# Ledger of designs, part 65: designed miniproteins, single chains

Each design is a single chain, and the fold is of that chain. pLDDT is the mean over its residues in the fold that is shown.

## One batch from the design tools (miniprotein)

Design m2252
Fold by ESMFold2-Fast:
Structure m2252 (fold): chain A 72 residues (1-72)
Amino acid sequence: MADVEAGRAYLVAELTTIPGVDEETARAIVDAMLARGLTPRDFLERPELLLEIPGVDEETAENLVAAFAATL
């Protein structure tokens, strides 16, 4: 669909609600998801993928995993 940017903006806004995730980190996560075809489920299965993303430390990765698990 032609509204990929709208979907990206929505995901960034959702991710910034997670403690430790600022807008720059949220954009990096969305960019990694789009570039590598990753979903929240992939991060639940392989949390180490979050640690590869710029701006994601161990505490932020734990917060992201908890948030993704809650939104299944």
Scores: mean pLDDT 77

Design m2253
Fold by ESMFold2-Fast:
Structure m2253 (fold): chain A 81 residues (1-81)
Amino acid sequence: RPPPPDLRFTPRAVEHLGRAAEAVAAGDLEAAADALFEMFREVERAYGREAARRAAEYLREVSEGGLGEAVERAVERWEAE
């Protein structure tokens, strides 16, 4: 599914998402979760908590397998902050 038109990422957030995808491809789900956590923090810093929550919900919807597991771990950690 394409991202909602109002879903926004900074260049740094996109960089973190790319690192998460690379970590998943390498089988390193812990590194993937860390990169996604930094992505959510960057989106929250730039656009606020609701924007970060929307990014998390979108990634939960479109992510499968190891990436989906990393997204859930990152969201749990981010929401605990």
Scores: mean pLDDT 80

Design m2254
Fold by ESMFold2-Fast:
Order: sequence, then structure tokens, then C-alpha cells
Structure m2254 (fold): chain A 87 residues (1-87)
Amino acid sequence: MEAEILVAMAQMYMWLGKEFMKKGDYEGAAEFYEKAIELLEKAAPEYPEAKELLGETLRNLAEVYRKLGDEERAKEVEEKLRELGFL
């Protein structure tokens, strides 16, 4: 129950991140994707679908960091994707 609520909240933050990306607000997009990742990481042990959403959100966050010119944080996110088996 709690895990499902965390996933629903994470999906809302994922949507906000995408909307901010469309507006060119990459700082705002990063903040929303980071919030989604926190919630998905908490939900993943109890809700297997959270792992798939986590992979999607991490890919989006890496793109945002590249748009911001932050190659270091983008690479950190890509390494996390590799460790989770999404690369």
C-alpha cells in the first residue's frame, strides 16, 4: 500500500519533470526527476514495477544533466543505470 502510493507520487514527479523539460527549465526538471528517483528507490523492494520506472527516470535525469552541461552528474546517473542492468 505505501509502496504503491510512493510509485503514484513518483509518476506525478516524472510527469512534472517532462513538462519542465518541454519548457526548457532543466534545473526544475532535474529537481522533479531527483524526487521521483528517491520515491522509486524506496518503493522498489516492495513494488517490482518501480525498478522499470527508476530506469526510465534515471535516463531522463542523465539527459537533463547533459542539457545543463553537467557531464559529471550525467555520467554518475549512467553508471547507476549500468549497475541496475538498464545499460
Scores: mean pLDDT 85

Design m2255
Fold by ESMFold2-Fast:
Structure m2255 (fold): chain A 93 residues (1-93)
Amino acid sequence: SAFEDLRERLEEKGIKVNPSIVKPSEEEKEELLEIAKTDFEVSEELLEKLKKLIEEGVLKIDAPGFGKIHEAALLLEIVLSGISVEEAVELLK
């Protein structure tokens, strides 16, 4: 699946991924997009791509030891730095 392919790519780059990937709720998606807009200063086009990644469940929300928002922000940062958004979107086509 696209999620397994993405997980393998993240692990190849030295980024440890939990075994479970959870699709975020509509409220969690809104919080992730606000974090991306505020903390990472991303363009509207990049936000739309990130929104697709969130909708496809590419970002993990419920890792042990973290609050959902904090985990989502960390995973968003990892996606932005660990893999390209273009590469992630390509895997989800």
Scores: mean pLDDT 49

Design m2256
Fold by ESMFold2-Fast:
Structure m2256 (fold): chain A 85 residues (1-85)
Amino acid sequence: AERLARAAYLYGRALGSELARRVGVEAALEKIAELEARDEPELASATPAERAAYEAGLAGLREGAENPLSDEEVERLRAEARALF
């Protein structure tokens, strides 16, 4: 269960960093805020583990956008996430 949340967080950080590098930190954070404010009806039937993974992914996405990582760091995060499975 915790491995899924950790993987989601790491993938989120990688994705957020890449988004910020492509569109800029401010524009990336605006898109993430829109996603965070969105109602997700499918989460109403989600397990606690699935909800934890979703929240971890959003947290990672925001952290990655606020503090963009290098390409090498992004690749390391993705490798770490893959190693969890």
Scores: mean pLDDT 78

Design m2257
Fold by ESMFold2-Fast:
Structure m2257 (fold): chain A 83 residues (1-83)
Amino acid sequence: IRTILLNARRELEEAGLELAAEAVRAILDGDFETARRLIEELRKQGLEGIAEGLELMLEGYRSGDEAKVVEGANLIGRALKEL
């Protein structure tokens, strides 16, 4: 799980999506309130695919559901290809 989030953070940083990378960092730190606020900001910016992927990662990390974390990472990867 942690490695998947670290890889997603790196990909988001490389894409210049600093707020999205910060959201992943907040999830890893257990700061789910900050993560939710950053996800909402991304949604307001029109980055719905990125925001949805991050929400899946947050839910999966919090609940220990690796499948949700993987789904979130895949959604982020696809959204990045559309930029």
Scores: mean pLDDT 83

Design m2258
Fold by ESMFold2-Fast:
Structure m2258 (fold): chain A 96 residues (1-96)
Amino acid sequence: RPTIQQVVDALARLTEMERLAGSLAEQLVVLFAELLRKRGAIDRETGETYDPVTGRRMSDLVKSTEDWIDVFARVVEQELGWPAEDVRAAIREAFA
């Protein structure tokens, strides 16, 4: 399983971002938003992001922290080939 730090480091590499300040949860949220923007998964009129796998709006998918973790894990699996269940397990504790 990847560690939460390995997930953060991998997203920083994919987004070409410098190291962020704040909690690991805050870093994951910022890095994920930037990843979605770099993949074109953004509504140009509203600035709202969407799931690049399903094409559904994030606001329609994400009603809880657990929903966000599920979408995040699926996208990271597509980008890095890490099993979504392992990614979900690694990051869940950051949001506790």
Scores: mean pLDDT 77

Design m2259
Fold by ESMFold2-Fast:
Structure m2259 (fold): chain A 93 residues (1-93)
Amino acid sequence: HMDEEELKERIVEELKALGASDEDIERFKQLPVEEQEAILNYLRYLATKEGKSKEEIREEFKRIVDELTASPEARQRVLEEIKKKIEEYKKEL
């Protein structure tokens, strides 16, 4: 239902609701939308499958942003970890 621009704005609003810092959100917005969606889905699973608190999820988001912006190799590793975790969560259904 959303074009890419609307999807990006919705992602930003969810991160603001999480209490993410403006700095971390601006860094995150530089990523391709497909990576933004994968990371947001992972954070949603932390809340819905793991029962993580808003504070724990916010701290995990900051960790992910730091890894994604550290180097291309760190970015690839964290994305692979997130994809693996998402597949594990899918197996619970």
Scores: mean pLDDT 79

Design m2260
Fold by ESMFold2-Fast:
Structure m2260 (fold): chain A 89 residues (1-89)
Amino acid sequence: SKVAIETVKLLIEYVELLTEYLETGDESLREKANEIAEKLGELAEKHEESREILEEFDELLEALGGKLSRLEALEKVREWLKKKLEELE
């Protein structure tokens, strides 16, 4: 699905920007991540497939956040997203 591919690509960008922000403290990266989050929200409002992907993403982050550092959790969800993208392409 084109919408699923778009959603996963935006989530990968979001996670990469948050990872860089946490490593560097660069506020411009947080601003860019927020812009992507708004686009993801719009996709989720219009497309059930996007909502399902975002829900899985949030559930995975929440599950990992109780056991791993924030950076480690983000790396694990990025790996999951890359595998999901390969399955969709």
Scores: mean pLDDT 86

Design m2261
Fold by ESMFold2-Fast:
Structure m2261 (fold): chain A 94 residues (1-94)
Amino acid sequence: SRAEEVAKIAFEAVEKVAPELKEKFEELLRQSKTASEEERKKLIEEFMKWVEELAEKVKEEVYRRTGDEDAARAAEKMIKTIGKSDIETIKAEV
C-alpha cells in the first residue's frame, strides 16, 4: 500500500543517517570527558544545532520522496528524539 511505502521511505531515510548521528554522539561523549563544564555546554549546543540541521535535511528528503508532510515530520521527530536521548546520556555519563 502507499502508506506502507511512505513509512518504509521515512524509516530508510532515518536509518541512512543513523551511523553519522552515532559517530557524532561518540565524538561528543569523548570530548565531554576531557572538557571543562563551560566547554561541555558549548559542545552540547553545537551538537544540538547539528542534530536540528540533520533533522531538517531528513524531513526534506522524506517530503521530496513521498509528498507526505506527516511522514516527513515523523522522520524529523525521530532524529530530534535520538539527539535528545544522546544529550541526556552525556549529562548522566559525564
Scores: mean pLDDT 86

Design m2262
Fold by ESMFold2-Fast:
Structure m2262 (fold): chain A 64 residues (1-64)
Amino acid sequence: SLLEEILSTLSPRERRVAEFMLEHQDVGTTNKQLAEALGISQGTASRLTRRVLEKLREAGKRLE
């Protein structure tokens, strides 16, 4: 599946962020919630979220 192919390109930490975001897509995900769930700082959560979204966007372009 497309989702599994994209997830396979992520690092273990980025994959956890992506999975958490997908599980909470209906309410949105804050850096605070990600930081608390993953045991990381809010700054790290912000950077990982940005990188995950960037990689997902790039993967979408490569599959078109």
Scores: mean pLDDT 73

Design m2263
Fold by ESMFold2-Fast:
Structure m2263 (fold): chain A 65 residues (1-65)
Amino acid sequence: GLAEAEAAVEETLAKIRRSAGSLLSEEEFQALRDLAREMIAAGASPEEIAEALQRAAVRLVLEKL
């Protein structure tokens, strides 16, 4: 449900912040939250949202290297 999806978003963003928080700006974290919001609106599962956020974060980090 919505609450489960929102919990998955917050858990995934917390994991990203722990591993790569120094490499990502607050504006980039907001972009990840916006992506998650659009995916929730489209009916994506918590698992799909978590995977998409992780892939987007990795891409953002790699583009800076």
Scores: mean pLDDT 84

Design m2264
Fold by ESMFold2-Fast:
Structure m2264 (fold): chain A 69 residues (1-69)
Amino acid sequence: MEEVIEETAEEARRLFEKLGLDPEKMAEYARQIAEDLLAKGYSPERAKAIAVTAAVLIGVGELLERELS
């Protein structure tokens, strides 16, 4: 379980390093989302996929908010 959470955070970190976003902050979002989903009974595979996708969407949303503000 813990290993899946950390793998999820690391995947998010690597993706966001390439995108010029704060990779540590995005890794933290992915970690928290994966942990929450696992606590709610989602499978590790689904939790990981959803958490990485959600972190990407949050990162894009933050970029859009910066542009629109």
Scores: mean pLDDT 76

Design m2265
Fold by ESMFold2-Fast:
Structure m2265 (fold): chain A 95 residues (1-95)
Amino acid sequence: LDKIVEEALKALDRLRELAREHLSPEDAAEVLAEVDRLKELLKALDPRAREALERLEAIVAKLADEGKISAEAAREIAEELNKVGDYIAELLRLL
């Protein structure tokens, strides 16, 4: 379990860097708040991590639709979100 959580947290840290690099400080703050919530749920092995990931995905999709993220940055963020989703699915299967 620890290794899967560690890999999920690394993907979230990369997402955090991408948000800071490609978003305004205000939009980045919204993404970072949901990332921090998801990190705490993952550390606690809380099944609500799935719902937190879905909220984070919705926020990123909204920012992309509003033209606040480039297509390239949106793809990189989606890649990290997909990795986190795979890790959450694996964790829930093991619990």
Scores: mean pLDDT 84

Design m2266
Fold by ESMFold2-Fast:
Parts: structure tokens; C-alpha cells; sequence
Structure m2266 (fold): chain A 70 residues (1-70)
């Protein structure tokens, strides 16, 4: 994939996933929050930019931690 100079956090699908986990946290639904972080990581990886992979890994780790607490 082509290199994207913009942050993955500005991508529409990434922003949507961020809104989903924020709502899940507000509702106290750790399972939904974990799913939202997992989707965030998937969308970041889908950009294909290797510079953004550490951010996707971070989101995956948070999803696992939330899932473990659920």
C-alpha cells in the first residue's frame, strides 16, 4: 500500500472505531470496548503503512487487557 503522510487516527474508519470504544467505556461495557479497540487495530493495519503498525499493536494490547477484565 502507498505511504500515507496523515495520522491513522484521522482516518474516518479509525475515528469511528475510536468513538465506538468511547461509548462502550461510558456504558461500562468492557467487552464492547475490547471489540472496538480490536477493530481500531484492524483498520490501522489495513492502511498498510508500516509506520502505523506500533499504534495497531498498542490498540490490540488494550483490547486484550479489556477482554481479560470483562
Amino acid sequence: AATDPSSPLTHPEVLEAMREFSQAHADGDLVKAAEAYRRLAEKIRATGDPRHQPLAEGAERVAEELRAQA
Scores: mean pLDDT 71

Design m2267
Fold by ESMFold2-Fast:
Structure m2267 (fold): chain A 77 residues (1-77)
Amino acid sequence: SLQDEIYLFLQSLAFSRSQGDLQTISEAVAAELEDLNVLQNQLDEAKEIILSTLLQREKEPVEVIIQAIKQALKSAF
């Protein structure tokens, strides 16, 4: 699923986050990508936006990270 793909991507980034946090982020991000009708061939671009947003907010609460990623994705797509 798209959620599983995003979850595995987030795990690969080696961020110091709990499995529960990564699961919550992956669920919210996958839902946003679906709402924005992001195509399979645009997922690499979406992953770059997700990574950039996470690097700027690595110490922020999960809710702040989710909102920042959603805003960045809406601006790009």
Scores: mean pLDDT 82

Design m2268
Fold by ESMFold2-Fast:
Structure m2268 (fold): chain A 100 residues (1-100)
Amino acid sequence: SWAEERLAELERLIAEALEAIRAGDLDTAKQLVDRAFALAFQLAVLSGQDVSPIAALGEEAQRLLDEAAAGRLSLEELYRRMKEIFERLLALVREWVAAL
């Protein structure tokens, strides 16, 4: 389905974002994180879901990227915390897609 194809795209963007973080490419990581959250937002809207949880996770993700860019957070800590955010994001989106 369209929703399953978008979920697969979201999973790919997340994997690419985590690899960019591991490589220390924070500019690429930020772009991929922004794309992942934009796609999740689109899926929430089309599924009739409240976007507030997605917005909150996106703000947290951007804050972590900014902290790492400023040298206040290690790449290892950024990776671990970003992985947690993405796991929470995927849990929400998978529940929505399964209900469609």
Scores: mean pLDDT 89

Design m2269
Fold by ESMFold2-Fast:
Structure m2269 (fold): chain A 90 residues (1-90)
Amino acid sequence: LTEEMKEIAEKLKAFIKEAYEKGLLTEEQYEEALEHLKLAVEYAEKAAKEKDEINEALLLIQSGVHLVEAFSALPKELREEARKLWEELL
């Protein structure tokens, strides 16, 4: 789980960086997406270590919220490509 999350995070970061290098993202969109992606990963890692079922669920919800926020920072076209990448890695 932690190793899979790191691989997913690396591929999503690479996708976001490539989009920025191609001029498909503004600097603001790039920074906002990376910040929320980092938080999504941190909450998922905390959830994986939680013994309490309620705390685990709350941390997973927080991870999901930040993942949505990261995608919301991207243009609509790139959101679909990011979703495909996510589905391929799961």
Scores: mean pLDDT 77

Design m2270
Fold by ESMFold2-Fast:
Structure m2270 (fold): chain A 74 residues (1-74)
Amino acid sequence: SLEEEIKEAQKRLAELFEDPNASLEEIKKAAEELKALIVEYLKTVATPEQVAAMEKKLDEQVAELLAAAEKKLA
Protein backbone atom coordinates (compact mmCIF):
# COMPACT_ATOMS: atom_id res chain seq x y z
CA SER A 1 0.00 0.00 0.00
CA LEU A 2 1.00 3.65 -0.38
CA GLU A 3 1.10 4.02 3.42
CA GLU A 4 3.57 1.11 3.67
CA GLU A 5 5.68 2.64 0.86
CA ILE A 6 5.82 5.95 2.76
CA LYS A 7 6.93 4.15 5.97
CA GLU A 8 9.65 2.26 4.07
CA ALA A 9 10.85 5.46 2.35
CA GLN A 10 10.97 7.30 5.72
CA LYS A 11 13.01 4.43 7.23
CA ARG A 12 15.41 4.45 4.25
CA LEU A 13 15.96 8.22 4.49
CA ALA A 14 16.60 7.97 8.27
CA GLU A 15 19.09 5.10 7.74
CA LEU A 16 20.95 7.06 5.03
CA PHE A 17 21.15 10.12 7.30
CA GLU A 18 22.80 7.95 10.03
CA ASP A 19 25.09 6.04 7.60
CA PRO A 20 28.62 7.56 7.34
CA ASN A 21 29.03 5.79 3.95
CA ALA A 22 25.91 7.38 2.42
CA SER A 23 26.47 9.96 -0.32
CA LEU A 24 24.65 13.27 -0.62
CA GLU A 25 23.26 11.98 -3.96
CA GLU A 26 21.69 8.95 -2.21
CA ILE A 27 20.13 11.21 0.45
CA LYS A 28 18.76 13.54 -2.27
CA LYS A 29 17.21 10.62 -4.15
CA ALA A 30 15.64 9.15 -0.99
CA ALA A 31 14.21 12.56 0.03
CA GLU A 32 12.75 13.12 -3.45
CA GLU A 33 11.19 9.62 -3.48
CA LEU A 34 9.61 10.22 -0.05
CA LYS A 35 8.26 13.61 -1.22
CA ALA A 36 6.71 12.00 -4.33
CA LEU A 37 4.95 9.35 -2.21
CA ILE A 38 3.61 11.96 0.24
CA VAL A 39 2.31 14.08 -2.68
CA GLU A 40 0.52 11.01 -4.14
CA TYR A 41 -1.07 10.37 -0.72
CA LEU A 42 -2.14 14.04 -0.44
CA LYS A 43 -3.83 13.83 -3.86
CA THR A 44 -6.21 11.19 -2.39
CA VAL A 45 -7.29 13.36 0.61
CA ALA A 46 -6.86 17.03 -0.46
CA THR A 47 -7.86 19.45 -3.24
CA PRO A 48 -5.38 20.25 -6.05
CA GLU A 49 -4.80 23.73 -4.55
CA GLN A 50 -4.06 22.24 -1.09
CA VAL A 51 -1.72 19.65 -2.69
CA ALA A 52 0.19 22.43 -4.50
CA ALA A 53 0.58 24.42 -1.24
CA MET A 54 1.76 21.32 0.66
CA GLU A 55 4.15 20.34 -2.15
CA LYS A 56 5.80 23.79 -1.91
CA LYS A 57 6.16 23.31 1.87
CA LEU A 58 7.66 19.83 1.30
CA ASP A 59 10.13 21.32 -1.22
CA GLU A 60 11.29 23.78 1.46
CA GLN A 61 11.65 20.94 4.02
CA VAL A 62 13.65 18.82 1.53
CA ALA A 63 15.95 21.81 0.83
CA GLU A 64 16.56 22.24 4.59
CA LEU A 65 17.25 18.49 4.99
CA LEU A 66 19.76 18.55 2.10
CA ALA A 67 21.50 21.63 3.54
CA ALA A 68 21.85 19.79 6.88
CA ALA A 69 23.14 16.67 5.06
CA GLU A 70 25.75 18.73 3.15
CA LYS A 71 27.05 20.19 6.44
CA LYS A 72 27.17 16.71 8.05
CA LEU A 73 29.04 15.14 5.09
CA ALA A 74 31.50 18.04 4.59
Scores: mean pLDDT 83

Design m2271
Fold by ESMFold2-Fast:
Structure m2271 (fold): chain A 81 residues (1-81)
Amino acid sequence: MKQKLLEEFEKRLKERFPGEGTVPVEDVKEIMEEILGRPLSKETIDRLNELSFNGHILVGDALAVFRDELERLERERRERA
């Protein structure tokens, strides 16, 4: 499941920003929330903002943040089960 969500996120970034190495951080937040169906954690928002420069983030950094958020959500799901 995590791999499929990560692939969907990368696909949406490429469709919205074809050929770009950097993407607007606000669009990254929007796409992540759409794929997850929930708001991002404050920690994830803070990390995206920290990694951004002039409101843009590297695609590789955005992918890394999303992977970490997916791993966090999986851990929380297991702890609350």
Scores: mean pLDDT 80

Design m2272
Fold by ESMFold2-Fast:
Structure m2272 (fold): chain A 107 residues (1-107)
Amino acid sequence: MSPKDRILKAYNYLQSNESQIQQLIQRARQQGTAYMQIASETILKVLEEINEILGGKYKKRLAYLRHEFLVNSSDAEKTEKIFEELVKEYQKVKDDITNEYQNILNE
């Protein structure tokens, strides 16, 4: 699979999950730590799949965030911090992939 094909596949995968992720983020901010855990797990799974599609581009950062999520699951304040870090990471990955996708369309 070419680098261009990887970006197209990652973009389509991201697009297919975007609505669900945004809904989970909104619910987590309204309903607290239990929903933050659900949202964080979903965001991590989506980011981990994108990382596999892109050949490990985000491997080190995602391994760190996954570890922090698992180790701190009983700490409400750390759960909130990890949730917000995952939301920020998701937005960065989304922006990166969207920009690469738009560059492909404008060639």
Scores: mean pLDDT 87

Design m2273
Fold by ESMFold2-Fast:
Formats: C-alpha cells, sequence, structure tokens
Structure m2273 (fold): chain A 85 residues (1-85)
C-alpha cells in the first residue's frame, strides 16, 4: 500500500543516515558511538516491525525485517572492525 511504501521509505532513510554517520564515526576511531547510532536506528525499526506483525501486515513485516537484518549486520561489522583496531 502507499502508506506502507511511505513508512518503508522513511525507515530506509533512517537506517541509511545512521549507517552513513556510523561510517564517519568509525573512520575517526569512534566505534562505540558508531555502534550506538546504528543500534538506536535498528531498535526503532524493530518497534515498527513489531507493530506490523501485530497488525498482520506480513509483506510490510518481511520488508522491515530485511532492514532490521541490515542494521544488525552493520553493527556486527563495526564490532569486528573495533576488535581488529
Amino acid sequence: SSSSERLLARAQRVLDDAIAEARKLAAQGRYDEAILVVEIATGLLRIQLGVAKLMGDDELAARLQRLVDRGDAAVEELRRQQAAA
């Protein structure tokens, strides 16, 4: 639906902006802050995913789950970079 597409577009922007900011922070050696920025954005998307699941919107839930998975993957990558630094 158009409402779901608008929500997904906003969710995508929030995650993309958080990952871009985290990349800048990581380049400065500020890994704890980089991880926190992505974790906050992913946490907000996880709340939206929970709402989609409660509403029975399986397609929206699946697409939000993919964004959450991308956020979680970015956190894991940042943690690996921090451990190697």
Scores: mean pLDDT 91

Design m2274
Fold by ESMFold2-Fast:
Structure m2274 (fold): chain A 53 residues (1-53)
Amino acid sequence: SSSLKEKLEKYRKELDEAQARMLEAESVDPLSDEALHSTMEVMKSSIEIRALE
């Protein structure tokens, strides 16, 4: 459906943004809570995309 395509586009954009934040946090301190949290956000977005596919 068209709504499914819109949700996929939204979540893929969120995944891209989360991945960029993760890389930034890792570049500062890869062992930080911020880096771990960013990694979890990437996983969460990936699960959301998978659930809609």
Scores: mean pLDDT 77

Design m2275
Fold by ESMFold2-Fast:
Structure m2275 (fold): chain A 83 residues (1-83)
Amino acid sequence: SLEELEKKIAEVREQIEEAVKKGKTKEMYRLAIKGLDLEIQLGKLKIEQAKKQGDQDLVDSLQQALATLQQEKAELEKKLAEL
């Protein structure tokens, strides 16, 4: 559900803050990738809802945002592989 995904995103954000405080760079990147995966899932659900409402402008905007999140995830995965 949307509520479960939003809760998981909030939990991951707290874990990222803890990893930063502890200087755990590799763990921070891993958690950032996990957070992006959850945001991508949330974005896909929002696109489905927008399609049901016939809001094509919102669908287009959400699809563009989703593509940006997917690119950011790929870049973080490359950085993690170098650590």
Scores: mean pLDDT 88

Design m2276
Fold by ESMFold2-Fast:
Structure m2276 (fold): chain A 94 residues (1-94)
Amino acid sequence: SEKEKKIKEHLEKLKEYNELERKYSEELMKKAPEMGKVTREYIKKGEESGEERGKIIEEGGRKAFEVAEEEFSNASKYGMEAIKHAVEATVLRK
């Protein structure tokens, strides 16, 4: 039936988007050591700076995020698409 076809299409898209989310989550995990290194470098700079400590640490947070910004964005995007298709498949099931 048309309904069964739509359910299958949503479940196929759910699988596709889950695989894409997992891919970008794995790439994010690979960048965790580099993010940690950036964070530690800026913490050290902040400790040595006194008055500018807060600004330096905040900049370090931004720089660490920039290392994996694409991976964060894509993992979030594909995770949301997977959830949408899961919900649509569930609503179509009577």
Scores: mean pLDDT 84

Design m2277
Fold by ESMFold2-Fast:
Structure m2277 (fold): chain A 84 residues (1-84)
Amino acid sequence: MSKVEEYFRRQMELMIEEAVAKAKEEGVRSKSQVERLEETFRRALEDLAKMVKRLFPGADELKLKELVEEAAERFRAMLREIAS
């Protein structure tokens, strides 16, 4: 694993933790709220990936995209647990 990939994974994990904590504080009561939070979070992850790619042009763009999708799916699963 590259130092860049390690950094990206760590930043995504922190973003997930913060977003989940905020969702728990505000409460998630509806499917539309889950979908809105998921979309907002996905865009934030995509912005992070673009920043990392800009700073490290040699970074594997496909790998970064894969990690974004994995993180977004994990966040969605956690939101479903909070909503249940």
Scores: mean pLDDT 80

Design m2278
Fold by ESMFold2-Fast:
Structure m2278 (fold): chain A 57 residues (1-57)
Amino acid sequence: GAEEAYRAGYEAGKAAAEGNREKAKQLGIMARQASLAGGGPEADRAAFAGLGRGAAE
């Protein structure tokens, strides 16, 4: 759901900010899958919000 999508996005953003591009790609795929499993725009928005937040920290 949206919470899983946000968490996955957050971890992907954090990994990207830390320079771990391979891990960021893997976590990005998981964020996409969590978003799709959530089945709606709310899960998509949560994934993007997580990505931005993780990258900012």
Scores: mean pLDDT 74

Design m2279
Fold by ESMFold2-Fast:
Structure m2279 (fold): chain A 94 residues (1-94)
Amino acid sequence: GVAEALRRASEAFEKAAQEEEKNGDTLGAKSMRHLAEKARELAESGDATLEDVAVLILGAATNYVASKNSGNTKAAEYVKEALDALQRAADLLA
């Protein structure tokens, strides 16, 4: 369901944050942890809207471009996993 998709997105963002930290990108890691926390909060609330998920998708897309531009392929792969999970949540809410 929606909560499971959001939990998967949260886990993927946390893994992306860890890869950014390994590369010394503290700001990128902080950004990804913020998205992980928001996805987890929405999963726990049970009241996630399509608009809430769309905001997370925008944040994920921005971080994906940043990770790719920095050459952090592993972080970018985890952000893409988060994007796929968020898209599933959006499809379930549409």
Scores: mean pLDDT 90

Design m2280
Fold by ESMFold2-Fast:
Structure m2280 (fold): chain A 77 residues (1-77)
Amino acid sequence: MKEEIGKKTAEEIRKLVAENPSLPQEAKDLLLGAAEYVELGYFDTALELLEEAVRLFPDSEAVRKALEIVKKAKEEI
């Protein structure tokens, strides 16, 4: 189930980026980087990237949702 959770979580983040085309490119890069790390099973590294994204873009609901998605996924593994 770990690989399935990572893949599903990565797909949710990629969908979030696709649904928010107005996001700054730096935010998109951080979210897509986090998606790659969760797909590989490196949830802690993904969380570090998303916490940095929230710090840089605190008013972005999309960035906060990405962090929440990864936190929930980590609780399932």
Scores: mean pLDDT 82

Design m2281
Fold by ESMFold2-Fast:
Structure m2281 (fold): chain A 88 residues (1-88)
Amino acid sequence: DLTELLRKVIEGDEKAKQQLIDDVRKALKKAGIELSDEQVEQFVDQTLEGIISQVMKRYGKASPSELSDEGLKEMAEIYERQLKVLSR
């Protein structure tokens, strides 16, 4: 469940962040996109920061931990959509 994975990443779970990086790396390789480990980690971090910032602004929150289940689901949908765009 991507929503629950993103919740754990926002809460600072290092194992959840590593799982997300691994899942993105596998998805990019399947799409024929060859990135270094450093580039995959940077892509994940930049994508998450951008989405978190946008959703926090929309919901008027000062901290990602204050996001409702609705906000986390929206983040998951945006993240999934961005991955699908890369696989085109």
Scores: mean pLDDT 74

Design m2282
Fold by ESMFold2-Fast:
Structure m2282 (fold): chain A 80 residues (1-80)
Amino acid sequence: SMQELQQQYERLVAEIRRLLAQARALIASDPAQAQRLLTAVEGGLRLLERYAGILQTPEVAQDIAELRAELAALRAELAA
């Protein structure tokens, strides 16, 4: 159902945000673990983009854009 899809979407967004926060905390102390977490985030974002194709709301598009920007920023910090 649409309600179940919305709940799955919201849980996935929360999980991606959790992984991004963990990666950020580990960049200086454990860059290898930070990299593994960012790889998991990339996988989560690919799944989230499938939900976006179905839900088609501005809020979903904005969430994905923000999460993609954060992933890119953390990858850049890790590469420095």
Scores: mean pLDDT 88

Design m2283
Fold by ESMFold2-Fast:
Structure m2283 (fold): chain A 52 residues (1-52)
Amino acid sequence: SEMEEERKEVQKAANRAYEEGEKQGLSDDEVHDVASREAERKAEELQREREE
């Protein structure tokens, strides 16, 4: 479904940001913050695509 596909893409974006943050030695809180922002951006992109 579209919702499952959206969650999958959001998860991939969050995971990528998480891995990058950990490699940079960021704190757990900072890594979660960055991952959350990337997930939000990806979700917004996918929502806009659905409206088009």
Scores: mean pLDDT 78

Design m2284
Fold by ESMFold2-Fast:
Structure m2284 (fold): chain A 62 residues (1-62)
Amino acid sequence: SLAEEAREIAERARAGEISGGEAARRVKQLWDQAPRPPPAEVEEALEEAERAGARRIALGGS
């Protein structure tokens, strides 16, 4: 599901397996695929992935 993919992006960003920029790019693609309005679970998971990516950038992860 989109929510599961978003959670995987968040986990990979936190683990340093992907850059914050890569996480942001993947999250944008999932937002573009999400129905409008998005289901609450999907919206929450994508917002969490965005926060994880932003935190990675703040820690100096490109």
Scores: mean pLDDT 79

Design m2285
Fold by ESMFold2-Fast:
Structure m2285 (fold): chain A 96 residues (1-96)
Amino acid sequence: SMLEALEKAIEILEKAVEESENPKLQELLQEAKKELEELKEKLEKGELSESEAVARLVGIILRMIGEALDWEDEKDLKIVNEVILEILKAEEELAK
């Protein structure tokens, strides 16, 4: 379920990159996607603890929130919020 939640978050990020018209948002989303893909690979290989995975997910969320603080476009803010919610679902599955 955790790996499935991470796969879902990656899929949502891929869709968000395609839907975004803001190059800065596209870059942020692509970086977050890469970090989630690396996290998933390390979890599948047993190279990462659940606590370390949670810390990395929180780090991604905080970076996205920080970047979005100066943004005024409602479409961009909606995309960021939807991605954050999907990453939070992955964190919840890790806690179970």
Scores: mean pLDDT 78

Design m2286
Fold by ESMFold2-Fast:
Structure m2286 (fold): chain A 98 residues (1-98)
Amino acid sequence: DAAAELAAKLKQLADFRRQLLEEGIEQIARLLTELTGNPELAQQFRDALLAGDTETADRLFREMAATLSPEQKAALLQRIAAIEAELKARFEAEKAKL
């Protein structure tokens, strides 16, 4: 049954995407800890994103970003973009196997 096989593959892709998002959130939280020296705020940011609380996550991110130098902010944005690109590439590679 082609429909049942497709449904199973779509579920596997959805599960994989969720795992990649969780990995990305953890990587960004570690990066924020490295740049700000504030593991407590970085952990609260991670927990908010994992809970789907984007308003709290955005507020905490802005608070942490405000403590950074212009050079640190540039490094943060570049490394976030690199993390996003790697996760997207991994997802597209998995999707291409379907």
Scores: mean pLDDT 85

